# Designs tried in a protein design run: designed miniproteins, single chains. Part 84

Each design is a single chain, and the fold is of that chain. pLDDT is the mean over its residues in the fold that is shown.

## One batch from the design tools (miniprotein)

Design m3103
Fold by ESMFold2-Fast:
Structure m3103 (fold): chain A 81 residues (1-81)
Amino acid sequence: MDPEELVARARELLEKAKQAYDAGNYDEAIKLFKEAIGLLSEVLGPDHPELAEPLQLLADVYEKRGETDKANALRERAAAL
């Protein structure tokens, strides 16, 4: 698939993930954020600065679920970008 199409798909997934998070559907939000981060990592590389915001948002969802260790690991990764 074209890299531009993969980035566009990732951005669409991020918007859907934010909507799921706002609705309190944390399971769906986690799934969608992980899919978006996966696509961005494939296209841009795992250390790209554009991963910082999605990683931080995924950390926020895990914190809402009480999964503090997972949230902290994602925040540390985002801060290192």
Scores: mean pLDDT 84

Design m3104
Fold by ESMFold2-Fast:
Structure m3104 (fold): chain A 66 residues (1-66)
Amino acid sequence: SLEELRREAAGGVAGEAARRALALDPDSDVTAEGRAEGDEVTGVATSAAGTVTLRMSLEEALKARL
């Protein structure tokens, strides 16, 4: 549904934001994921250098996509 697509997109935005916040060189092995649960969105990025976790509202994540 449209709502599920929006939540999936919001999760993607949060995961990508977490990856960028980690700001490693191109040779770094980074895993990043995000998910939306109700009105809350979490993004996590992990590498050998550490972990970054970002939390935002669904509205904030969708606005950031624009």
Scores: mean pLDDT 74

Design m3105
Fold by ESMFold2-Fast:
Formats: C-alpha cells, sequence, structure tokens
Structure m3105 (fold): chain A 99 residues (1-99)
C-alpha cells in the first residue's frame, strides 16, 4: 500500500525535524526500499532515521541512517536478524558492500 508507506515516511520526516530522530516499523519491504526510506527521511530532515522491517522472505532488518547537515555526511548501519541461509546470504552481501 503505497499511500500508507508515504504517510509513514511523512511522519518519520516530521518526527526527525522535531526531535532529531525518528523510527518506523514496516512489513513486506525489501532491504533496498528500507534503505531508500531511511536515507530519504534522514537527508530531508537532517537527523537520524531508523527503519525496522520484515522483508517478503521473512528476514528482519534494521536500517539506521544519520545525516549531519552541517558536515554534509551520512552514516548508514544495517543489521540483519536471523540464522537462515537467506539471512546469512544478505549479511554477507552487506559486509562485502561495507568493505
Amino acid sequence: DMERIRELIRRLTEEIKETGEGEVELEGVSLFEALEIAQTAAWEAGGKAVVRARTPEGIRIEVRVVYDREKRKSETEIRVDGDTPKARALQARIAAANA
């Protein structure tokens, strides 16, 4: 439901603008979608976004993005929960991308 996701992004962005950080939980989103949501909200608001999501494959992920507007720098941390082969494969891909 795209309208529901847009409303959640809007609320996340507003929370970050007001408090410096915001958090949202999502279902059925890919790692890429969770990253885009967190990055968009953090960069637009100039703070910290935390997106916790369950992928369509049932993998639980946490994406944290902090954007420092003064320094024009972002830090991204991705955590993947689980010990299934699919979760381990995703963890390996993230580790390789950060190396």
Scores: mean pLDDT 78

Design m3106
Fold by ESMFold2-Fast:
Structure m3106 (fold): chain A 71 residues (1-71)
Amino acid sequence: SEVEKAAKELDRVLREGRDGGGKPIKTLVEAGIEALIEGLKLVSEENHSEALVAVRPYLSDEEYEKVKKAL
């Protein structure tokens, strides 16, 4: 799925410490909050904190708390 593909790409970008997370982040956010949570669960557990930081600017405070609580 597009969500799975975007999650894997985000994990890779975070692991490598490179810029380029914007496209997978956009794909995950545009898929909606439930799909974003599902996608972020596919990101390596050690990268969850960095993934949350990366998506934070694209979410409302309510959406961010929901995503954070689900991980």
Scores: mean pLDDT 79

Design m3108
Fold by ESMFold2-Fast:
Structure m3108 (fold): chain A 67 residues (1-67)
Amino acid sequence: SELVQKGDTAFAEGKYAEAIEYYKKALEIDPLHTEAVTGLINSLLSLGKSDEAIEVAKKYLELKKEA
């Protein structure tokens, strides 16, 4: 996904807030996109947003059970 590639580039540059926006857009297109959810979680953790990262992981795991 181009959005995941842009997110990964932003993450590598330390632009975690920008990376979050790209990963979120990728997940709007495919809620089960593993690379996008992993990138979003890592970006949130890099900003110290551990509670938000946990909620993202929980939502992804519940969606996988229903798919």
Scores: mean pLDDT 87

Design m3109
Fold by ESMFold2-Fast:
Structure m3109 (fold): chain A 66 residues (1-66)
Amino acid sequence: TERDLAKQIGIREANRALTELGASNVQASQAGKASYQAALESLRQGKSEEEARRIGERAGRETLEK
């Protein structure tokens, strides 16, 4: 489902924040949630899985910069 794919994108970005960017558990959770929400909305608008992944990655990274 769109929700399952968005969840995977969010989990991936949360793990990336923890393992590659040195983020705290709280920061990683926030990045993952932002990534999940952006990816889910993109999929619901009919965008491809590839586009949803890119949009989710962007949203997660932007959350860590703020």
Scores: mean pLDDT 82

Design m3110
Fold by ESMFold2-Fast:
Structure m3110 (fold): chain A 67 residues (1-67)
Amino acid sequence: SLKEKVLELLKKDPKATKESEEIALKGVEAVEKGDVEEAEEQIRKLYDMGLFEAADLLEPLVHELRE
């Protein structure tokens, strides 16, 4: 699942914290619900935290929601 893929990426990243996990899970839920604004907000927070792999996984899915 998308959630499992995101959590696996966070487990491999030494910068990942409980807060970043909560942010990533909110991003996953927003993508699954089609909430573009919430998804973009959470993805931006992941980029700001340097969690590029998780953010890069979610970003193209948000682009699909806009189309």
Scores: mean pLDDT 82

Design m3111
Fold by ESMFold2-Fast:
Structure m3111 (fold): chain A 65 residues (1-65)
Amino acid sequence: SMEEEEKKRKEQIRELAQKANEYLSRGYKLERRSEETGSEEDRKQAEEYFKKAQEYLEKAKELNE
């Protein structure tokens, strides 16, 4: 039914948003560490996590259309 499809869509959006938030949190932590230590490795890892977060946010936006 349309109601079950909408419920499933909302659940998927919430899951994607949660994953995005997790990657953002990890990314910010690594970014801060990189600034403190000058670690290029932490900076690159933070960039990758921010990219992953953006991908999940984009998927969530697509489902909301």
Scores: mean pLDDT 86

Design m3112
Fold by ESMFold2-Fast:
Structure m3112 (fold): chain A 62 residues (1-62)
Amino acid sequence: MKLSEEQKEKLERLGVEYVVGRISEEEFLERLKELGLSDKEAEAALKAIKNGQSAVKVLEEL
């Protein structure tokens, strides 16, 4: 998929907040859906971050 620059910036910020434990897994998924991501895309982003991958890169390959 093609992400906007705003979506990329917010996704990277949310990913950091999730990794450092500032937000929960459920809150991370909810925030991504508020950005306009589908449930499938939000789950793919979460899986990427859990595996140490770039969520932006994984989503752009979908």
Scores: mean pLDDT 81

Design m3113
Fold by ESMFold2-Fast:
Structure m3113 (fold): chain A 89 residues (1-89)
Amino acid sequence: PLYKITLTLTFETAEQARAGGRALEAWAQSLPEVKAVTVLVDEAAATVRIGLLVEASEEEAEKIAEELEAFARSLPGVLSVEVKVEKVS
């Protein structure tokens, strides 16, 4: 099955948002389960939205989301992280 994992992050600065976006993309691309990655950086708002399309079991998708959230919360200047996991029908 396919799952969509979306994270929305707010950063202290636009520079940290750009760096965070690149780090999140590299992290996602390291996983064989990840079929597609989208990264949107809003420098004016210092926000990043990353979307992953993963081909995995529900348990695996949840684990990937948890690991990604933990990584995101470790990024310099991160103020907030929101995560959403959706099954693609």
Scores: mean pLDDT 88

Design m3114
Fold by ESMFold2-Fast:
Structure m3114 (fold): chain A 85 residues (1-85)
Amino acid sequence: ASTTAEIQAIMARLYREVARMEAEGKSKEEIVEKLKEAARQIAETANDPAAGQEMIDEIEKMYEEGKSVREILRLLLQRAVELIN
């Protein structure tokens, strides 16, 4: 499978998982940990560990700044799209 297709699959799974976690009333902290896990998987798929660490650092900064789950998720998707284009 192409790197692009694998990253798209990771993003699709992440959206579904986050939506389920929100519906189940999971904490923001638990959802943010799921976003960090996805960032690592995206970086591993792209063979770019530096991009993975940068994404995790950005996620942590946004969480500390009180940004919403949706804002953090949008950042991760933007970074993933940049990585495959």
Scores: mean pLDDT 84

Design m3115
Fold by ESMFold2-Fast:
Structure m3115 (fold): chain A 55 residues (1-55)
Amino acid sequence: EEERRRLVATALAGKLIIEDGLSPEEAVDRVSEATGLSREEAQRIVDDVLARLKA
């Protein structure tokens, strides 16, 4: 069931960064709060999304 939370967190992080233009720090806070993931886990998800977008 943690798998589902990760998928939701990844989708949310992408939306916040791409659509809303939030900073990585704001995206981490929002993802952590919305999904209940730790800040470390949310940070990793946001970093992964950013790595894909930096092309």
Scores: mean pLDDT 79

Design m3116
Fold by ESMFold2-Fast:
Structure m3116 (fold): chain A 86 residues (1-86)
Amino acid sequence: MTVKLTFSGLSPEQLIAYSLRSIGLALEGIEVSITIDGDTLTITLSNLSADQVQGFINLALSLKKMGNEVSITFDGDTINISIKYS
């Protein structure tokens, strides 16, 4: 399965932290693609297990509970998760 994570409204500190975490996932053998555009970070993760996908969904739901705008959509084998920090 593929998960596409889009984070918008990031501080410089959040942008650095999430970029470093994405590099860590690539070192663990996950196929990672990263795009940075201003305060927006897009991370595409491929070859994920069902448990890894559920972990990202749970993370998105936790961020929503913390007051962030979160959208989750399904398109075949791809899950799109968009998170906007306020």
Scores: mean pLDDT 80

Design m3117
Fold by ESMFold2-Fast:
Order: sequence, then C-alpha cells, then structure tokens
Structure m3117 (fold): chain A 57 residues (1-57)
Amino acid sequence: MLARALYDIPKVNEETLELKKGDQVEVLKDISDEDALARNLKTGEVGVVPKSFLEPL
C-alpha cells in the first residue's frame, strides 16, 4: 500500500522511520493496530511508523 506522511517524523531511535511531511512510503507489513513497517521511497530506509501519521494513497 502506498501512503503519504502527514507530519515530519524525526529519527528518535534505530527502529523509527525518519520522514518529512509529504514523503511517500510503501507499507510493507502491519505490525499492530497502531504501527506499520514501511519504506521511505525517497531514502530507501525501512522502519516503524504510526499508522495515524500516514494518509493512504
């Protein structure tokens, strides 16, 4: 699933996906009801993102 970051997300730990508002991501796996594993399509980085911070495309 493709989605867009609604907010800037800083790198707060090694598992967090760093995003800038408007970045497109590919959701790779649902981890829980709150979190997903996603890839930032600009950087190629993979990490955990809160689902509420993503807008489905």
Scores: mean pLDDT 82

Design m3118
Fold by ESMFold2-Fast:
Structure m3118 (fold): chain A 91 residues (1-91)
Amino acid sequence: MADQLIEEAKKALGNGDYERAVELAEKAIEVDPNNPEAYTLLAIAYLKLGDYEKAVEYARKALQVDPNNPLAKEILKEAYRKLGKEEEAEK
C-alpha cells in the first residue's frame, strides 16, 4: 500500500538513510503516481543526498499534483538556492 511505503520512507529520512528513502518513495509512486507526498519525500531525499537537480524535478512534480503543497514549494526554493540558480525559476 502506498501509505505504508510513505511511512517507511519518512522513517528512512528520519534515520538519515536517504538512499532507502528514495527507494521507498519511488515504490510509492509506482503504486500511486498521483500521491504528492511521495514526490515530496523523493525531493527531500535527493536534497539531502546533494542531487539538487532531481530535488527540483520531484518538487515540481509534487506541485503538479498539489499546487498548494507548502513543503514542496520550500524544497523547490532550497534546491534552487543550492544550485546557485535562482534565475532558473522558469524550468
Scores: mean pLDDT 81

Design m3119
Fold by ESMFold2-Fast:
Structure m3119 (fold): chain A 72 residues (1-72)
Amino acid sequence: SKSEAARLYAAGQIAYVSGDYDTAAELFEKAAELTKDDPELVRQIYENAAEAYQKAGKTDKAEELRKKAEEV
C-alpha cells in the first residue's frame, strides 16, 4: 500500500543516515516496488536504492537498480 511504501522509504532514510547502506538499499528497493501511482517518485526511489547499494560496495546491484529507474 502507499502507507507501507512511505513507511519503508522513511525507514530506508533512517538507515542511510545511520550508515547502514545495505539495509537502506533494501528498504528503498521495497518502497519503490510498492509505489504504483507516481512513476517519477518510483524512479527517484530506485535511484536512492542504487546510491545506497553503491555506498555498500554492491556495484552490480546498484547498476541493476539504476536500469530499473531508467525503465520507469
Scores: mean pLDDT 85

Design m3120
Fold by ESMFold2-Fast:
Structure m3120 (fold): chain A 60 residues (1-60)
Amino acid sequence: SEAARRRRLEEQLEVAREVGRRLRAIGDLISGRLSVEEAAELAGEEAARAAAELAEEFKK
């Protein structure tokens, strides 16, 4: 049905938006706009930690 197809597309769009939000948080962490703690709330602790370690390596 059209309603079921629309629901599936809305779910897929929400997943894409969530990925976009997480990538933005990682970018903001690398640029110094967010702390590691703030980025962990938005993108998760593992991703925030990895991004912080990479940012420090690139500052060498």
Scores: mean pLDDT 78

Design m3121
Fold by ESMFold2-Fast:
Structure m3121 (fold): chain A 72 residues (1-72)
Amino acid sequence: SLDSTVALSDGGRTSYQAFRDSLDRGDSWDVATQRALDAGRRHAEQNSDLVTVDEAERGARVTILTLREKQA
């Protein structure tokens, strides 16, 4: 519910931050995407009672795809 929504939002922020940091270092989109997914997975594992890895990965992918569409 609310706690799960907060945990999912925190996971999304964590994935987005990893993605941005990777791009800011000059990493490729593929590397940045992988780092974002890895960060989201780790967050989900740390909050497994509130968020599943599958939910975190879907959230991260939606964020990444939206950013890629804006740059296409």
Scores: mean pLDDT 71

Design m3122
Fold by ESMFold2-Fast:
Structure m3122 (fold): chain A 56 residues (1-56)
Amino acid sequence: SELAEALKDPREEVRLAAAVELGRRGDPSLGPARHLALTDPSEEVRRALLRAARER
C-alpha cells in the first residue's frame, strides 16, 4: 500500500524505487499499477514496472 502510493509521487526517482521494490517483493499491488507501465511519462519507470510484472 505504501509502495503503491509512492508510484503516484511527482518525482521520477521515487516512482522508480517503488516500482523496483514492488517487483522484488512480488507485491499484488502490481496488478492495479499495470496501467502505469503504459502511461507514466518516464520510460525508466515504465520499464521497471514491466520488469516487476515479469518477475511473477
Scores: mean pLDDT 73

Design m3123
Fold by ESMFold2-Fast:
Structure m3123 (fold): chain A 68 residues (1-68)
Amino acid sequence: SEELKQRLEELERRVVRAYAEGRITPEDAQKIAELLRKAWEAIENGDDETAQKYLDEAERLLDEAVAR
């Protein structure tokens, strides 16, 4: 799914920017990166449902971390 790949790339950019700006901790960045890795593996295996769940969780963690 190209749409899921684009979402993954957008979340990767958001995480890098948030970390560079000091808005999230190294621990937050690592947890989110692990979820994005799992999402990428699911996309590569054609499991779009699992990919979407990992992307949703990654976005949630990013939003929660930035809101602190």
Scores: mean pLDDT 88

Design m3124
Fold by ESMFold2-Fast:
Structure m3124 (fold): chain A 55 residues (1-55)
Amino acid sequence: SVEEEVERLTEEALRAVAEGRFDEAERLTVRINLLGAYEAADKVGKAIAEAKAAL
């Protein structure tokens, strides 16, 4: 289902953020947005911003 795909992409994006792979996390965020999951995409975007601020 779309909901399960969004959940998997969100988990993968947050893993990419944790590993400092921001380009990959941003690509996954674009895909989440294309699926209409704006809240999930926003969550990843905030995680990217927080991780970059901590560097």
Scores: mean pLDDT 87

Design m3126
Fold by ESMFold2-Fast:
Structure m3126 (fold): chain A 94 residues (1-94)
Amino acid sequence: MKEEILKVVEKAAKRIREVLPEYQDEIDAFLEQVKKEIEGKSVEEAVRIVREAMQELLDRIKADPRVTPEQRRKVAAIVSEALAEADRILEKEK
């Protein structure tokens, strides 16, 4: 299940990078951080960590005046989809 959560995060990161290629380094750092933080955690804790990390990334992107409103909408949609997938994985474990 943690492997499935990591795949959800990796897919979201790839899609965000396609929308915001200038964010590649920040997205790579985000992925490394999330992977390390979830390594020793339960599925419930991993989903919580991913949710918080995704929200922080989205907030940072939304605060960047160089990012267009269209890019912000696309990133918000990607994050929402990723969080919904993570919640589905958590539901299977309950």
Scores: mean pLDDT 82

Design m3127
Fold by ESMFold2-Fast:
Parts: sequence; structure tokens; C-alpha cells
Structure m3127 (fold): chain A 56 residues (1-56)
Amino acid sequence: SEEEKLEELVREALALYDADPSLTPEQIRARLKERFPEASDELIDEAVQRAVLERP
């Protein structure tokens, strides 16, 4: 469940980066909070960190 939520958040973060490579990690985090308001700050931060490391 948590792994599946993390994967969804990472996928969304990567999609945001692909659409606008100039977005900062802080801006990605804000967009994820808006789109997934029930996700914990910890889960969102983990997803953003993973997306930053995995981006092309």
C-alpha cells in the first residue's frame, strides 16, 4: 500500500519534471500536496527525493 502510493507519487513527480524541467523540488512538492492532500509530508518528501535522483 505505502509502496504503491510512493510509486504513484514518484510517477507524478517525474511527469511534472518532464513537462517542465525548470521546476524546483520545492515546487514539485507543492504540486504533489495539492494533488494528493491525504499523503503524508514524509511520503511526499521521499517521492520528490526519489524523482530528483531518477530524472534523466
Scores: mean pLDDT 81

Design m3129
Fold by ESMFold2-Fast:
Structure m3129 (fold): chain A 56 residues (1-56)
Amino acid sequence: PVLAPQVQVIADIESAKSDEELEKLVEKMTKAAREALEEARRRGVPPGTTITVEVK
């Protein structure tokens, strides 16, 4: 298998005070990771490169 770029999403899960807030945070993390991966493909980022995305 071909190595893919690595995506690391940083989020303060402890800031979520309820299940609803946690759900919203998870949605933001998923969207951020997906967008970062698409951007990496667009840029032709080499395998083994770590892309860090922060979600607030």
Scores: mean pLDDT 74

Design m3130
Fold by ESMFold2-Fast:
Structure m3130 (fold): chain A 75 residues (1-75)
Amino acid sequence: LPSVEELRERFEKLKPKVEEAIKLAEELGDHEAAQRIRDAMEETRRAIEAGDTAQAEGSLRLLEHLVNQVLQKAS
């Protein structure tokens, strides 16, 4: 598993795309997708703060997946 520091760096780099995906989902009226992204973001943040590397890795992967799904609609 990656270090907590590595996961924090990946999370920070992902934040602009998370914000873009939430905005796009809201604009499309997909409030459920926007909420799922917000929930995954908070779960990832909490796991990183707790030093739970396994939970942080899993939550970050889910967050990346949800963000990519929304951004693909703009492609």
Scores: mean pLDDT 82

Design m3131
Fold by ESMFold2-Fast:
Structure m3131 (fold): chain A 58 residues (1-58)
Amino acid sequence: SAAREAEARSLPQHVLELSREIAEKLREIGDEVQRILALRRAGKLEEAARLEKEMKEK
């Protein structure tokens, strides 16, 4: 909405860029966690464990 955009424009650009980068990284982590949970639900525990290890190494 116009009101939310106006509030965002009142922040320093650097803060807006950092907020976006953090949000993107949190999104990626969330997607990876959801994939691991889906593998566990499917009974693919070995694949889930390997993916979880790969996620932690990054």
Scores: mean pLDDT 74

Design m3133
Fold by ESMFold2-Fast:
Structure m3133 (fold): chain A 78 residues (1-78)
Amino acid sequence: MTQEDFDLDVELAMAEIQITLAKKYLDKATEEDIKRLQEVIGRLEEIKARSTNPQIVADAERLIEEAKKLLEEAKKKL
């Protein structure tokens, strides 16, 4: 594993934690939480674009889909 691969894997793990927290507190979502989810999606798209590791790409794609679903649900609750 290169430093770049390690850094992308760490960013991916951080994004997964943020998505998990957003899902847990979805019923109390604020406009700030919606903006944070949009930022997480952007970060995951960047990870997907930068990674040549198929596992990291697959995990990023899965998390992007999950975050997009949460974003739509959060918007409905605002």
Scores: mean pLDDT 80

Design m3134
Fold by ESMFold2-Fast:
Structure m3134 (fold): chain A 56 residues (1-56)
Amino acid sequence: SPLQKKIEELEKKIEELEKEAVRAYINGDYDTFNKLLEEIKKLEKEIEELRKQLSA
């Protein structure tokens, strides 16, 4: 399914952003850390919406 493939791509992107967030936190770059957390939250919400479309 094209929707399932998009969900997988978004999950992979979240994993990459989580690694960047850990790096930012370790470096004391809390502004970047907070921006990355907001981006992750946005992508998680997009995945939830796509999962609802698969169930409809």
Scores: mean pLDDT 87

Design m3135
Fold by ESMFold2-Fast:
Structure m3135 (fold): chain A 59 residues (1-59)
Amino acid sequence: AMEEIKEALLKEGFKNVEIRERPPGLEVIVDGIFVGTVDPSDVEKAVEEIKKNYKELTA
């Protein structure tokens, strides 16, 4: 789950992705910015949520 989300984000063009376990979810940090906590059971939804949140945080 963690590696799948990280690989998906790297393929989307993100270069600095850190994921930390925070049961029951995963904390995602991109370029040192905390983007959110996502559900590890839905990788596609997690990736889209991270992309949306990162765009809003870096606008």
Scores: mean pLDDT 78

Design m3136
Fold by ESMFold2-Fast:
Structure m3136 (fold): chain A 62 residues (1-62)
Amino acid sequence: SVEELVAALSDPDPAVRAAAAGALGRLGTKDPRAIEALRRALSDPSPGVRAIAGLALREMER
């Protein structure tokens, strides 16, 4: 599931990328691949995706 969510962060649809970022944050995984992918999403062209990726990373640091 983590691998599929990380792949979805590269989806052409920003709504799919935002949903994947939110799902990773809720999952609370400490998987380095998920953390690295979310850090890349902080530079996403969509401001909505960037905001959700930032929130997800804060949730994962708890």
Scores: mean pLDDT 81

Design m3137
Fold by ESMFold2-Fast:
Structure m3137 (fold): chain A 69 residues (1-69)
Amino acid sequence: EAEKIAEEAKRAFAEAIEAAKAGDLETAGEHLARGGELFDEASKVASEETLQELAKALNEAIRALLEAL
């Protein structure tokens, strides 16, 4: 279901944020890439509200990675 894909994407972005804050940029990048793939999959089936939540999570993950540099 769309909700499950969205939850997995959100989890991947959260794991990317945690890894970036820990200074593990390689792991952060891997989680960010996985989250992006799941976000793309969710974009085909999820509601606009869910996609906005995922976009926010993605933006937070990107910001955390950039701040860790």
Scores: mean pLDDT 82

Design m3138
Fold by ESMFold2-Fast:
Structure m3138 (fold): chain A 85 residues (1-85)
Amino acid sequence: MNEEGRKELEEGVLETLLLMAVMFGISDERLDEIADRLGLTPEQRAELRAQAEYNRQNWDKIVKELAKLSREEIEKLFEERRAAA
């Protein structure tokens, strides 16, 4: 890969990690650290901070919803594997 392709991959990984961290209620300090590396605008940072704050305050609801989705996905995988073998 050229240098451009390598940087794009590194930025893509950081962006994915940032989005996952926001989903899990990352602290504002940690969010700013990653956002700085990605060159996000102040408006984009404010939106991500608001989302992370919401996720922190509603963590119990988010975990419950994710646990339900993960349970359904896991059950589906187990059914498919048992049907295939």
Scores: mean pLDDT 69

Design m3139
Fold by ESMFold2-Fast:
Structure m3139 (fold): chain A 68 residues (1-68)
Amino acid sequence: SLDEEIDLAIATMLLSLHRLVAERGQKEEAISTLKKAIDILKRVIERYGSPEAERLLKDAEELLKKLQ
């Protein structure tokens, strides 16, 4: 569905932004961006059961653990 595609695209863009922010050493902004991506990925999984979103969520949660 369009909503699934949009949410997944936004989450993917936020994960890319997180990588750039983290590489710049902006830890607080990196954590904030990653949490936003996680929230969207959880919504996509809950509403649509996306295996792609499940894989991205697992990777994002591992990254968040390393930053906290």
Scores: mean pLDDT 85

Design m3140
Fold by ESMFold2-Fast:
Structure m3140 (fold): chain A 66 residues (1-66)
Amino acid sequence: MITGEELVERVVERAEEELGPLSEEQRRRLKALARQALAMSGKTLDSPVDEEEAERITRFVLSLFS
């Protein structure tokens, strides 16, 4: 179980592992998408997120971030 804030950081880390180093603008956009996905799930940055939900949200955000 992780926080929503930790999920946002994990999304950035996963994207950099798959796509290579991101620009500051790309990181800002990716973090915004991750926060929006959390909000759509009724979560905040302080909310607990289980590993299955975290993986689902991460894959969804990365699918939108081309």
Scores: mean pLDDT 82

Design m3141
Fold by ESMFold2-Fast:
Structure m3141 (fold): chain A 72 residues (1-72)
Amino acid sequence: MIDEEEVAAAMARIRRGIGNILLSQGNLEGAREEVEALRRLAERAEEEGLERAAEEARELAEELEKKIEEAE
């Protein structure tokens, strides 16, 4: 049994984790690429009807983007 919502949400959380690591290393470009990946994941999840995962991915993308803006 696979919860597709939870799998998609887990992928979003992994992407956020990678983005946070890149940001902590000063790799702002890499962190921005993870924001784009999260937004694409959210769009795909929404197209698949995975509303919870899409919302979480969008929220994580916005949080990561704000951290990048604060870091420069």
Scores: mean pLDDT 83

